# Designed miniproteins, single chains, continued (3), part 111

Each design is a single chain, and the fold is of that chain. pLDDT is the mean over its residues in the fold that is shown.

## One batch from the design tools (miniprotein)

Design m11851
Fold by ESMFold2-Fast:
Structure m11851 (fold): chain A 96 residues (1-96)
Amino acid sequence: MVEELADEIIKEIEEMKKNGVSDDEIERFFLRWAARVILEMSKEDVLELFELIAEKTKEKFPNIADLARYLANKVRAMTEEELRAWAERVLRGLDG
């Protein structure tokens, strides 16, 4: 499941990049997607997912790898309540 989700989001990012979507737009897309999975998955699965994405993207999409590492660090540092509150704010367009 985690590996499948990582491969699917990376494929979408590759397609967006090939279609000329800006890095800024791709990063916003990834951040909103990440907020959704934080709300739907366990903290442990979310952490594994973001670490896997960072590893898989570090050469092709270093900006996405950096963002995934940043999110993994947030997941480690924050409580489940704090993490959910952050994700809800991202989806409402208050953070992002």
Scores: mean pLDDT 85

Design m11852
Fold by ESMFold2-Fast:
Structure m11852 (fold): chain A 84 residues (1-84)
Amino acid sequence: SIEELLAQAEKLAQQGKDLIRNADSLSLEEFKSRYDALTQQIDAIMKQLEALAPNSKVTVDAQMRLGSIIVSMTALLVSREKAE
């Protein structure tokens, strides 16, 4: 259901925020592993929301929020890889 997908999106958003918050305490390898797993899960949920309710406000809002988190995580990954 859309309610279950939105609940999963909220959990993934929280995991993304936690990863960003704890980035400095994680090794690059740990960060990259969590980044890869989380971005794959977020991509899957965004595709399921789009399939279930295309162009709906709840889908667009969820995609924008999750997309913002991916952008932030990716910027941190790129910055850390350059520092290594």
Scores: mean pLDDT 85

Design m11853
Fold by ESMFold2-Fast:
Structure m11853 (fold): chain A 92 residues (1-92)
Amino acid sequence: SDLLQQALDLRKKMLNSTSEEEALAYLKQYLELDLELIRQYGPLYADTLPRQLEGFALQLNKKGFTKVAALAREAADRLRAGVPLEEIIARV
């Protein structure tokens, strides 16, 4: 799927970002794309998101991008608590 390839590309761009501002912009784009991926692939795709976001938070924190790492971790926690992704995106 083109959307799956776009998600992989956004993930790569986010993790290879040279600034926290750049990483945050790609995180927002990634989450917005995930709304479409959930629409196409359903709850099984949605269930993978918290684990992916936790992985991003760890990698971003290693780069010293502590603020965007905290946002990714918060998004994962809120998804696990049953908060809709659309509502989470509005707060990032």
Scores: mean pLDDT 86

Design m11854
Fold by ESMFold2-Fast:
Structure m11854 (fold): chain A 95 residues (1-95)
Amino acid sequence: SLREELRKLVIQSVGYAIAGIGAILDGDKKEAVEYAKRIVEISEKLEELGKKAKELGDEELAKEALDSSKTSKDLAYKILLNAGLSEEEAKKIVE
């Protein structure tokens, strides 16, 4: 179901966020950037899930998926900034 896909994508996004923060704390900024990119890939999948939910008339699931996509992109952006990227470099990765 789309609800199960949403749950899996959110769990994966959180997992990569924890890993990315861990990499920053360990001084491995290169790995932090790679984890942020994985979060961006998940945000794109969440956005597509939101579109599918909307097409099926599930407005609540669509909103949850799109909100989760936006939250994931914001989190990836913050990880990229803490990894030492400029705002311009971080924005290019999350858009």
Scores: mean pLDDT 90

Design m11855
Fold by ESMFold2-Fast:
Structure m11855 (fold): chain A 98 residues (1-98)
Amino acid sequence: MKEMQEFLKELMKLLGLEEIPLENEEKLAEAQKLIEKKIESLSLEELMELHANAKNESIRETLAEIIAFKAGIRSRSVIEKLKNAKSVEEMRKILEEA
């Protein structure tokens, strides 16, 4: 749970969202919904830029899954490649080949 709070705080910061006190399950759920709404509003290009700029491995992994989902890709192999991509250009090539 401590790891979840740190993860959500870092994700919110990366997305430019206002910091919410993550003091209980209700606030954690609220933060998750705000993050999901923000991510749903972003284009594939914006999501790839966020992935390239993300330092946290768990955040990079989550963004890779979201990028794959928005691109209509459900392949675990493609998601793993996206997770390890170092640039937007590499992610574009991975998505184009899928």
Scores: mean pLDDT 76

Design m11856
Fold by ESMFold2-Fast:
Structure m11856 (fold): chain A 67 residues (1-67)
Amino acid sequence: DLIEKVAEALGEEVAERLREFLELSGAPATEANVAQILPETVRHPDAPLYQPGMTLDQALAALKPLV
């Protein structure tokens, strides 16, 4: 479960925001969709924008210090 993986890495609040975003957008919880959306759910000014070729694990590692 990708939402559970996000909760483990970034905490429950970020995972809840991600779940809400996916529900509102109707997007399936795929690794690509999660990696693309994840910076927006952290809502930190220093959060890097999604970059082409970025993996979910790279996104999680980049965002973890900001939560």
Scores: mean pLDDT 74

Design m11857
Fold by ESMFold2-Fast:
Structure m11857 (fold): chain A 96 residues (1-96)
Amino acid sequence: SMAEEMKAVIAEALNRVVAILSERYEPAEVARMTAPLGTGAAAAVAHLDAGDVEAAIEALRAGVEETLRLTPDEAVRAEIRRVLEEAVARLRAIAA
């Protein structure tokens, strides 16, 4: 279903952000930094189950922005922003 494809995009984006952070930070720090992203992804999934794609995108974006606030390296922040914008574009393409 469309919702299942969108959930897969969200899960892939979360996994990619964890992988990026795991290259430079210890597991405990990665868990702390990605906790807001996990919350945002869960909220996004709930919005998709309710049929609200734009609310799902905003929930994902909010979680990523909090993870970025916890991320001190600008190159890492830029890489995470690219993952978010790619995921948002894919979600909108699926919803079109």
Scores: mean pLDDT 90

Design m11858
Fold by ESMFold2-Fast:
Structure m11858 (fold): chain A 91 residues (1-91)
Amino acid sequence: SARREAEELLERGEELFLEAGRIASEKGASEEGLKETTELLKKARELYERALKLAEEIGDEETIKRAREGLERIERVMVPLEKAIKKREEE
């Protein structure tokens, strides 16, 4: 069902978000760590965006809220991460 697909996308996105956090903790602000963390967060964002679109199509308010909260968490991490990458590329 569309609801099950949205929930599966949310779960996969959350797994990638947690993995990104683990890599950030272990590899820090190294070039490799920044690249790996960014790629995982981009994939997590895509999954949450797909889950949000699907949830909106079926009118599932609870799943819409969960997807939006997931996207907000990713944005809070990605904005400073993208700034750190740009700073390394410019210096």
Scores: mean pLDDT 83

Design m11859
Fold by ESMFold2-Fast:
Structure m11859 (fold): chain A 100 residues (1-100)
Amino acid sequence: MKREEIRRILVEAGVPEEEAQALADSAVKAGLTIEQVRLAVRMARGELTDEELIEELKKLSKEQRDKVMNLAITIARLMGKSREELLELQSRLLKAYKKV
């Protein structure tokens, strides 16, 4: 159930179905919650302000921050974002991380 729910969230975010299945399995094995996967999707879509990013990251342990941020970059890449968009996202996430 949890794996299938995560897969649906990823497909709805624009991740191709084949890759969404593998990524959902990886997220479950990494111990990510459905809420953390949804947070990664919001990060990947650029739906969070810099202040909101900092507040969301403060709620997570260091290990969870690394996993969620890595998932966000992977989702953005699989959604077909350009190299420039991926570098901008990575820069924003690292800047927020340094403030936590």
Scores: mean pLDDT 86

Design m11860
Fold by ESMFold2-Fast:
Structure m11860 (fold): chain A 63 residues (1-63)
Amino acid sequence: GRERAIELLMRRSGLSREEAERVVELIRAGRTDQAGALLMNRGGLSAAEAERLVAEVQRLLGL
């Protein structure tokens, strides 16, 4: 669920807990483009890595 998604985001991207929580909120709101942009800009991920991580988080959230 939510905590596993937050921990995955922090581990994979180096985001703070607050930033990881923001990514989860964006994904839950259907704002996957904004979530991906945050992962790229703040997490240093490529577009492909960000897209895959968003998909993994969606699965953990039951989306």
Scores: mean pLDDT 88

Design m11861
Fold by ESMFold2-Fast:
Structure m11861 (fold): chain A 116 residues (1-116)
Amino acid sequence: TEELERRLREAAERGDLVAVLDLFRELMVAEGLPEEAAELVVQAVLAALAGDFETARRHLEKLVEMGVISEEAAERMFEILREALARLQAQPELSVAQVALETLLRLRELLVEERE
């Protein structure tokens, strides 16, 4: 996992959004998250950064239905997703890949808490 975390940081520094998303899915699966759940987290972040909060909300609701996260965790994740778009809009010097990585790592903290 340390190797995957290093590769994630390097991908974000390069501005490689696709690599950030792929490596995050690998990291979550390696930590025991179902592949479908890891994909839903990635898709929620993509939808939110595109301003599509209806789609982001549906992906989080699916994670609750799957028993991966609580409804309280889903609300906190949704707040994090809204904050991510607001930051991206307020700070034009930030790359989408950097904001995506920061957002995904914040969501990972909540996912780890729910599984413990």
Scores: mean pLDDT 84

Design m11862
Fold by ESMFold2-Fast:
Structure m11862 (fold): chain A 66 residues (1-66)
Amino acid sequence: SGDELRKRRKEIWDKLSEKTKEELRKAAAEIGMDSIDDLIKAIKSVKEQPELKEELIKILEEEKKA
């Protein structure tokens, strides 16, 4: 369900360092956040914590299909 995916996304987000969160916010502001595709692009541009980044992308791809 969408609620389960949002909970998983929040759990991964909460595991990110403040530096990674700030870089993601900066990338999102530069690229835009009009779609899930824009958010995925922003996440892909950040180099910090690649394992958690890949998990976030996977969840967002699942949310896009739901």
Scores: mean pLDDT 76

Design m11863
Fold by ESMFold2-Fast:
Structure m11863 (fold): chain A 85 residues (1-85)
Amino acid sequence: GDERIKKDLELLEKAAKEIALTISYYGSKQEVDKSREEVDKIIEKTAKELGLSRDTVRRMIDLLLAGDRDAAEREIKKAHEARKK
């Protein structure tokens, strides 16, 4: 239902914020490999919590990082409608 979509979106928004902070922090230190490792850990944890694939979660987070919350919400609804994840 809509409350599940809202909770999933809030979890994804939290993950997107954590990723943005991680990229900013390691980017300022020129530690690209550490940035990638930490981002991958955040995506994997979020994917497990949502019961979705890492690719699906990465797409949703990329949309949120681009400021397109509506597109991210549509992807969550599509994932729920598919009922295969």
Scores: mean pLDDT 79

Design m11864
Fold by ESMFold2-Fast:
Structure m11864 (fold): chain A 74 residues (1-74)
Amino acid sequence: SHMEKEEEVLKKLKEEIEGLKEYLESNPNTPKEILEKIKEHIKKLKEFLKKQFPSKAEEIEKEFEELLEFIEKF
């Protein structure tokens, strides 16, 4: 069903977010210019996904905002 596909996409998204967090923790000296580029891509992807899955918009917003706050630690 479409709903099951949305859940799979969100699961993969959460896995990718965790992978990015792990990468940043392993590479704490990632250049600021690269971090800013990553943040901009994340913001664009967030808005795209919220538009694509409006039923999951609040969950998507929360996941991406937590990721953006995590990146600010570097």
Scores: mean pLDDT 81

Design m11865
Fold by ESMFold2-Fast:
Structure m11865 (fold): chain A 100 residues (1-100)
Amino acid sequence: MPSLEEALDRLLALAGEILDEENVPEDDKQAFLATLQELAQAILEEVRKGNFTMALFLLIALGSEIYLFARKYNIPKEKVERLMKELDEVHERIMELIES
């Protein structure tokens, strides 16, 4: 559990950093970060319930939200790739819990 929470916290922190660097309007930044936080919370709740299939589905939704937002604000590919690497870490933490 701590490792999954840490991976999600890292993803959220990196997202905030990238939005600041790209000068995303404050209202859009807050809306996007709120969406990511809600999805992160939903992933944690589904994992706590043992609903790993739903947690993985929510992780796919999270990745889709990142790509859609990146396209809207023309976020550089290298910054999107950094976010996707943190998303991969979240996926690996969930897979480790399934295999335990």
Scores: mean pLDDT 85

Design m11866
Fold by ESMFold2-Fast:
Structure m11866 (fold): chain A 98 residues (1-98)
Amino acid sequence: STQTFRYEDEDGRLTVTLHADGHLTGEGEARTYAAALRLMGLFLDLAEQYAPHGVTSAELVIRLASGEVYRFTGVRKGGHMALTPESRQVVVDLFERS
C-alpha cells in the first residue's frame, strides 16, 4: 500500500506519496518562489526522514502560478538523500528568485 502526506498553506500545497517500492513522489503548487522553496524543503525533509525506512529515490514536481515548473530528483546514498547536480541548480535558482 501507499502512504500519502499533505500540506497546505495560503501560498501553496504539496502532496507526497511514499510508494511500496521505496520511491517517494511529490506534487506541489506554489503562488511564489518563496512558497516553492518551502514546499521543496518539506519534501526533502520527508525524503531524508524516510531514507532509513526504505526510501531509495525521490522525485518532486512544483508548478508555480506563473506557469513555471520545477523538477527535483534525488537518490539515496547511504543513510541520506542526495540531489542530482541538475536538482541542486534548481534549488539555487529558486533561492535567488525568492
Scores: mean pLDDT 82

Design m11867
Fold by ESMFold2-Fast:
Formats: sequence, structure tokens, C-alpha cells
Structure m11867 (fold): chain A 80 residues (1-80)
Amino acid sequence: TALDHAKKAIEYAKKAIANPKDAESISNAAYHVSMAIKNCSNEAKREKAQKYADDAVEAAKKGNSKTAAECLLKAALAAS
């Protein structure tokens, strides 16, 4: 469910915030965020989560891994 993916995204995002060099936790958080958004039936929650997910992508492109992880946590919380 969307909630199951959001919960997993929160767990991985918190791990990535604690260790921003943990690329696996960042990748897992991003995957579960995308799945939570895809399965989210609430349009407003989906839109808010997508904005944070987009911010995470931009932060990652700039090498700001901790910011990317923080944005993924915000996206997961918005989708929950």
C-alpha cells in the first residue's frame, strides 16, 4: 500500500540523514517515495510529496546527499 511504502521510505531516509554517504539507503528511500506517490489516492498529498521528491532529485544532482535525504523524508511524510 501507499502507507507501507511511505513507512519504508521514512526508515531509509532517516538512515540516509544519519549517514549521507549511504547511497543504498538514499536509493531505497527514493524508490519507496516513488511507490508511495504512485499509490497515493489523495491528490493534494501526492502533489506535495512530488514537490519534495523533485527537490530531492535536484539536491542529489548537486551532490547534496544530506539535503536529498531530508527532502525524501519530507516527501514520505507528505505521502503518508
Scores: mean pLDDT 85

Design m11868
Fold by ESMFold2-Fast:
Structure m11868 (fold): chain A 80 residues (1-80)
Amino acid sequence: ISSLSEEEKQQLLERIEQSIRDLGARAAQGDGVAEGVLRIFAVTGIRNPDVRQQAIDAIEAGDYDRAAQLMIDDVRAELS
């Protein structure tokens, strides 16, 4: 839950989105460390259990772009 202003929420979202996209892109290129970090973020960062399971399933399928997008959408929903 965020007590931030709309401008602060926007800046936080931009930073989080960029970090998640960078992790997804590196995992897609075979970076096992980036994949591991993305898995940790999916398990610990996504509060909705259905979305969390979808993100984990996407990572296990090698669909890191889908996993990253699910995480970004969850963060946007949480901060909106």
Scores: mean pLDDT 79

Design m11869
Fold by ESMFold2-Fast:
Structure m11869 (fold): chain A 84 residues (1-84)
Amino acid sequence: SSLEAERKARADPSRREEYFEKAIEEGVEELAEAVDRVVDDREVLREEKPVSREELERMLERARRAGLPEEWLERIERLLEEVR
């Protein structure tokens, strides 16, 4: 989390970049798992729409603000095309 990375950076400023890189990696993993759940539940999304287009759009914006790799942004964008 960014809060934990900030606490660690405060204790050792020379490793600030390392802590934030790890926090980003953890954030990417959490987002990837969320995306995988949406993909796996594609039939449920089609029927019940448990994750709306608006929710996926917010997820994409959060990912962009967090500076996630383009590959993860593209994956969310593809889900947006499938969730109509």
Scores: mean pLDDT 60

Design m11870
Fold by ESMFold2-Fast:
Structure m11870 (fold): chain A 71 residues (1-71)
Amino acid sequence: SMTFSLEQKKILAGQVILAIELGDFEPSEKSLELLEELQTVEGITDEEAKQALLEEAKKNKDQETIELVEK
């Protein structure tokens, strides 16, 4: 039903999890609904999502995202 690849879904879940963990950003209701679907329907774990986001950030040399995920 979703048009994203499994890897893209993991990266997206990681981005939503990171936003929640920062504690100073409130994700939208749609972002929270998407995260719930990715976790419950696709079986994506927090560790798997964060790891996929970290690997993508490293490939893109996105130092800001790397630092946020590793802390």
Scores: mean pLDDT 74

Design m11871
Fold by ESMFold2-Fast:
Structure m11871 (fold): chain A 83 residues (1-83)
Amino acid sequence: SLEERLRRLREEVKRIREEAKKQLPDYSDEQALKLLLHVIALEGEVFVAERGLKSKSDPAFIERVIRGGEELARYIRENLLPK
């Protein structure tokens, strides 16, 4: 369900925030800025999806936002956080 996917995405965002906080002291200013901007964008996707579910917005719109957040979380893990 969209609610289950959003719940999983919220938990992934929490993990990304914790990992980002631990890594930031070791990053250059440019690396830190890039990571922080992507994390803010990811949190924005979650906020919009939560608002959409609460207001009973178009399910197709909510699914696109959740998918965007899932793709952004994967990008952050693959490209912006250490393996």
Scores: mean pLDDT 87

Design m11872
Fold by ESMFold2-Fast:
Structure m11872 (fold): chain A 70 residues (1-70)
Amino acid sequence: SLASQLAQALGISVSTARRIIRALGLGPDATLGDVTLALLRLARELSPRELAERLGISVSTASRIIRRLK
């Protein structure tokens, strides 16, 4: 599934990946590439705390995602 692919790519749990996908609000045909691009854009614009709030995840997870995307 898309959530399993995202979880593998980011080194996070599948449940966290599902929360991220839901929070991004992309269309039903969204690909892993679409999700990754959306996350890259947010990571450039937002602090770890703001990203955590936007995605509904912990600040530590948001910080880890930002580090992995750099």
Scores: mean pLDDT 83

Design m11873
Fold by ESMFold2-Fast:
Structure m11873 (fold): chain A 63 residues (1-63)
Amino acid sequence: SRLEEALRIAEERAKEAAERLRKQGVEVLSASAEVLDDEHVRGVIKTKEKTLEHVYPVEDLLA
């Protein structure tokens, strides 16, 4: 489904951002994505100090 594909893309982007942070010396605990609603997904990166979040409209990920 479109939502499943958007979730996969958001998760991949979170993992890429997490790897960049790790290369900069940031302790990353997890990188994942979650569904907010049928039109939005959220990428989540948890570090030792804070949580980083980015919300993506599904349309923007599939464009």
Scores: mean pLDDT 85

Design m11874
Fold by ESMFold2-Fast:
Structure m11874 (fold): chain A 58 residues (1-58)
Amino acid sequence: TDERNQKVQELGDQMTRTYQDTRDQVQQSTSPEEQQQILKQGQQQMFQLGQQSADLIS
């Protein structure tokens, strides 16, 4: 396994954690406005991690 493969695995782990953290934060939130902000932040993080992973594979 080269460095690129290791980084791809690390990004995958980060995406899984980001997804779980976002879900947990939404579930603990009591405000619709707060839930929307949490989801937006989580979606932006997931998008960035996905782009980084795609760039490393290509």
Scores: mean pLDDT 81

Design m11875
Fold by ESMFold2-Fast:
Structure m11875 (fold): chain A 60 residues (1-60)
Amino acid sequence: PRTYVRKVVETNPGPPKPLRPLYHGVKTLSRKEAEEILDELGRKAEEAGTVGSTISLNLD
């Protein structure tokens, strides 16, 4: 073949599913997906006001 197009690989209709839990039965996510989830959680925490800790001890 000369210049065959790899449409099969690009036709991925959706994100790849996790093969199976190999470790502590946890689903394997891509680094990008993990970051997105972390960012969402961070944003939610910020909205709630749980940002950068609010613990403040009084100095006598």
Scores: mean pLDDT 49

Design m11876
Fold by ESMFold2-Fast:
Structure m11876 (fold): chain A 87 residues (1-87)
Amino acid sequence: ELSAEEQYQKAVALLEEAKRTVERGRRENLPVEETVERVTPLLEEAGEYLKKALAQMDAAQQEAAIAEFKAKMAEIYELIREIVERE
């Protein structure tokens, strides 16, 4: 249904939404549990869209997409760590 490009852009958009959700939770001093509950489904959905995009990509595109996705995931996890350390 969706093209590889559309699937990948959806994955990236979900990661950006997850990052904004973590940043809002940190800014508003929300409990880490509430932030994690909101972020987890966004990260899981992003992973599924990435998987579908990768199935339609060549090897070089797959490598670049995976690298970018991992970098964004690492950034989100570091923000969550900051909330845990604050509590």
Scores: mean pLDDT 83

Design m11877
Fold by ESMFold2-Fast:
Structure m11877 (fold): chain A 85 residues (1-85)
Amino acid sequence: SLEEQREQEFLDKLTEAMANKDEEAIRKILSELVENADTATLRQFQAALAALIYLGVPKETVEKLREAVKNGDKEAAAEIIREVL
């Protein structure tokens, strides 16, 4: 589906940025996720957890995001990511 294609494109793009250790690209990709949070999947927010850990975001913030993702709260997940970008 078109949703599955957009999810996969996001995951591939984020994986490439992380593999290249491109912090600017990672931040840009996460910013785009936050701007499109209403149409984003929980899998995209789960992938964002790994990216934030890589960026050195505090453990407390990572745990708050992990809890929001666990609860399916995409609005809370997006707000947490926005505050650390």
Scores: mean pLDDT 85

Design m11878
Fold by ESMFold2-Fast:
Structure m11878 (fold): chain A 100 residues (1-100)
Amino acid sequence: DIEKEAEELVKEFRDAQRNLSPEEIRKYEEPLLERAKKLGLPEVVQVIMLGSGFSKKSAEKLKEIIDALEKGRHPEPGVMDEDAEKAYELLKKIIELLKK
């Protein structure tokens, strides 16, 4: 359920923002932001910027999403497209929840 996964990740971002120092958040955020920049998808950058709360758990989950999107950019229609599509839908839902 994409809705539940998005809600859980948004909760992790908010919990990290509440409990972790800016320095601790930045430690997890910086590698993800570099990967998002190389991927060239504005939605990934937007999740990182709006989320602003990275624990090890939320960073690992976003890394999984980025990994799926990176694999999906190398065209093998079918297998890679399905995982990348799910990751992209999850990103859009996370953005929606973070904006509201």
Scores: mean pLDDT 73

Design m11879
Fold by ESMFold2-Fast:
Structure m11879 (fold): chain A 100 residues (1-100)
Amino acid sequence: AKTEEALKKAEEAVKEAEKALNEDKDVEKAIEHAEKALEAVEEALKHITPEHLPALKEVVEKLIKLARELLKKATTREELDKAIALILKAIGLLIEIERL
């Protein structure tokens, strides 16, 4: 239950981040939602089961792609630094998942 709730929260946060970036063209809001998605992924990983692992990996891969787009669209130093932090943290989580 906790894994499913955290996974759903991560998936929803990724969708909100993609919408903010692509529809609203709001980089700051997209970063905020992406950070929430990372927190939800970290929570899901604490309670992860083998059946949920593929879905969690897919969410992290989407986060990496989103963070790369954020890096390209960043206009301030703060946005750039946050986008870099998102990429590094998401890659770290992907490595942790692949080691399971």
Scores: mean pLDDT 84

Design m11880
Fold by ESMFold2-Fast:
Structure m11880 (fold): chain A 100 residues (1-100)
Amino acid sequence: MKITEKMLEEILSMSPLEQFELSKTPDGSILINTTIAAAELEKDGYIEIVDGKRIVDIDKLSKDPSYQPLVDRFGDRKRVSLEDFANAYYEILKEAKEKR
C-alpha cells in the first residue's frame, strides 16, 4: 500500500466513528497509527514545509531512540517526505505484527 499525504489528511479529518470503521479493515489499524504518528511529528516540530511539501527532519528524529528503526530505514538520508516517512512507518508496524 502506498500512503499519500492526502490519505493522511483524510484519515486525520475522520470522526471517531469513521476511524473505528476503518480499523475493521485488515491494515486499517496500522494505517490509523501511521497517521497519528505523522500528526505527532508535525506537532513536535519535526516537519518543515518546503515548496508546499511536508518534509521530515530525520536528523532531529535521530535524537529520540524510539525512532531508531525509522532512522535505520532512511540510512544517510537527513530529510525525507512525509509520504516516505508514513510508508516506512507503516512497513515497520506491519512487519512487527507479522513477526508475532
Scores: mean pLDDT 79

Design m11881
Fold by ESMFold2-Fast:
Structure m11881 (fold): chain A 80 residues (1-80)
Amino acid sequence: LSDEQKEKINELGEKAWEALEKGDYDKATEYLEEIVKLAPENITVLDGVKKLLEEIVKKNPENEKARELLKEVEELLKKL
């Protein structure tokens, strides 16, 4: 990853955590989706995203977007 991509991922990760703490699961999921788009082959980044998505799904099991993104991340991790 470029330095610019790393900075963007860190920023999006912080925003995802803030959204999750506020109970804005849709916003948190959107930030995590953007991180996956930036780093679809980075095991460490994808593992971090998976952990946050697991928390979102646990707190809001009706969030289809979060469940779908979690499945996508799990499939990406299986291929790496």
Scores: mean pLDDT 83

Design m11882
Fold by ESMFold2-Fast:
Structure m11882 (fold): chain A 71 residues (1-71)
Amino acid sequence: SEAARRAMAEYARAAAEAGDERGARANLSHSQGRPEDAPGLAGYHARLGGEAAARGDMERAGVNAAGSSAA
């Protein structure tokens, strides 16, 4: 969805600003997903959100939670 794509693009930008180029590139590629990939995008957002929460990155966890519900 457009919302999920936007959320991933925002997450990619935040990752790049923090110096996490690998994370930025991965999330940017997913932000360009097609509507038919929406279920996969929701799962990907949920996974990234869980990983972010596990490392204490609550801002990135929130962005991914929003992306998951928007996909």
Scores: mean pLDDT 57

Design m11883
Fold by ESMFold2-Fast:
Structure m11883 (fold): chain A 81 residues (1-81)
Amino acid sequence: PEGARERLRQLVESFRQPNMSPEGIQGLDRRLEALLRALDLLRVQRLSEEEVIARLIAEGLSEDEARMAVGVVRQIEAELS
């Protein structure tokens, strides 16, 4: 849902620092992409958490990154419910 997407964008933006390096900005953009992909896989494709983790790993994320992305999405959705 749009509310969850906007909240994820706000969360990632909260980590932005003044005069952030280009590499730092790229890192935040990559985190946001991973979170939005996890949200789409969980809610649009209706995959289980384990299926989403496996898919994100297959797409090049580490297991820790994939688990973190799913955990953050779940946390944000719980807060919006």
Scores: mean pLDDT 80

Design m11884
Fold by ESMFold2-Fast:
Structure m11884 (fold): chain A 73 residues (1-73)
Amino acid sequence: SEAEIREQIEAARERARELGLSPALTDDLLATQLENIKSGSKPDASTVAELQARMQKEGARLEARREEQERLE
């Protein structure tokens, strides 16, 4: 349903915000998934892998920065 799609998008935006992704990048990445959900299609494996890789990379960067900050305190 539209409500489920909306909730999924909001949850993904919240996660992206926690990872420090820009709103524009987040919207761009989610746009393809939203269209695929609306059409009943699955996202391409490359699109899923790209999204996961970007989130993983940003998460790792944030953790590395926090560890460095704590070491310097």
Scores: mean pLDDT 64

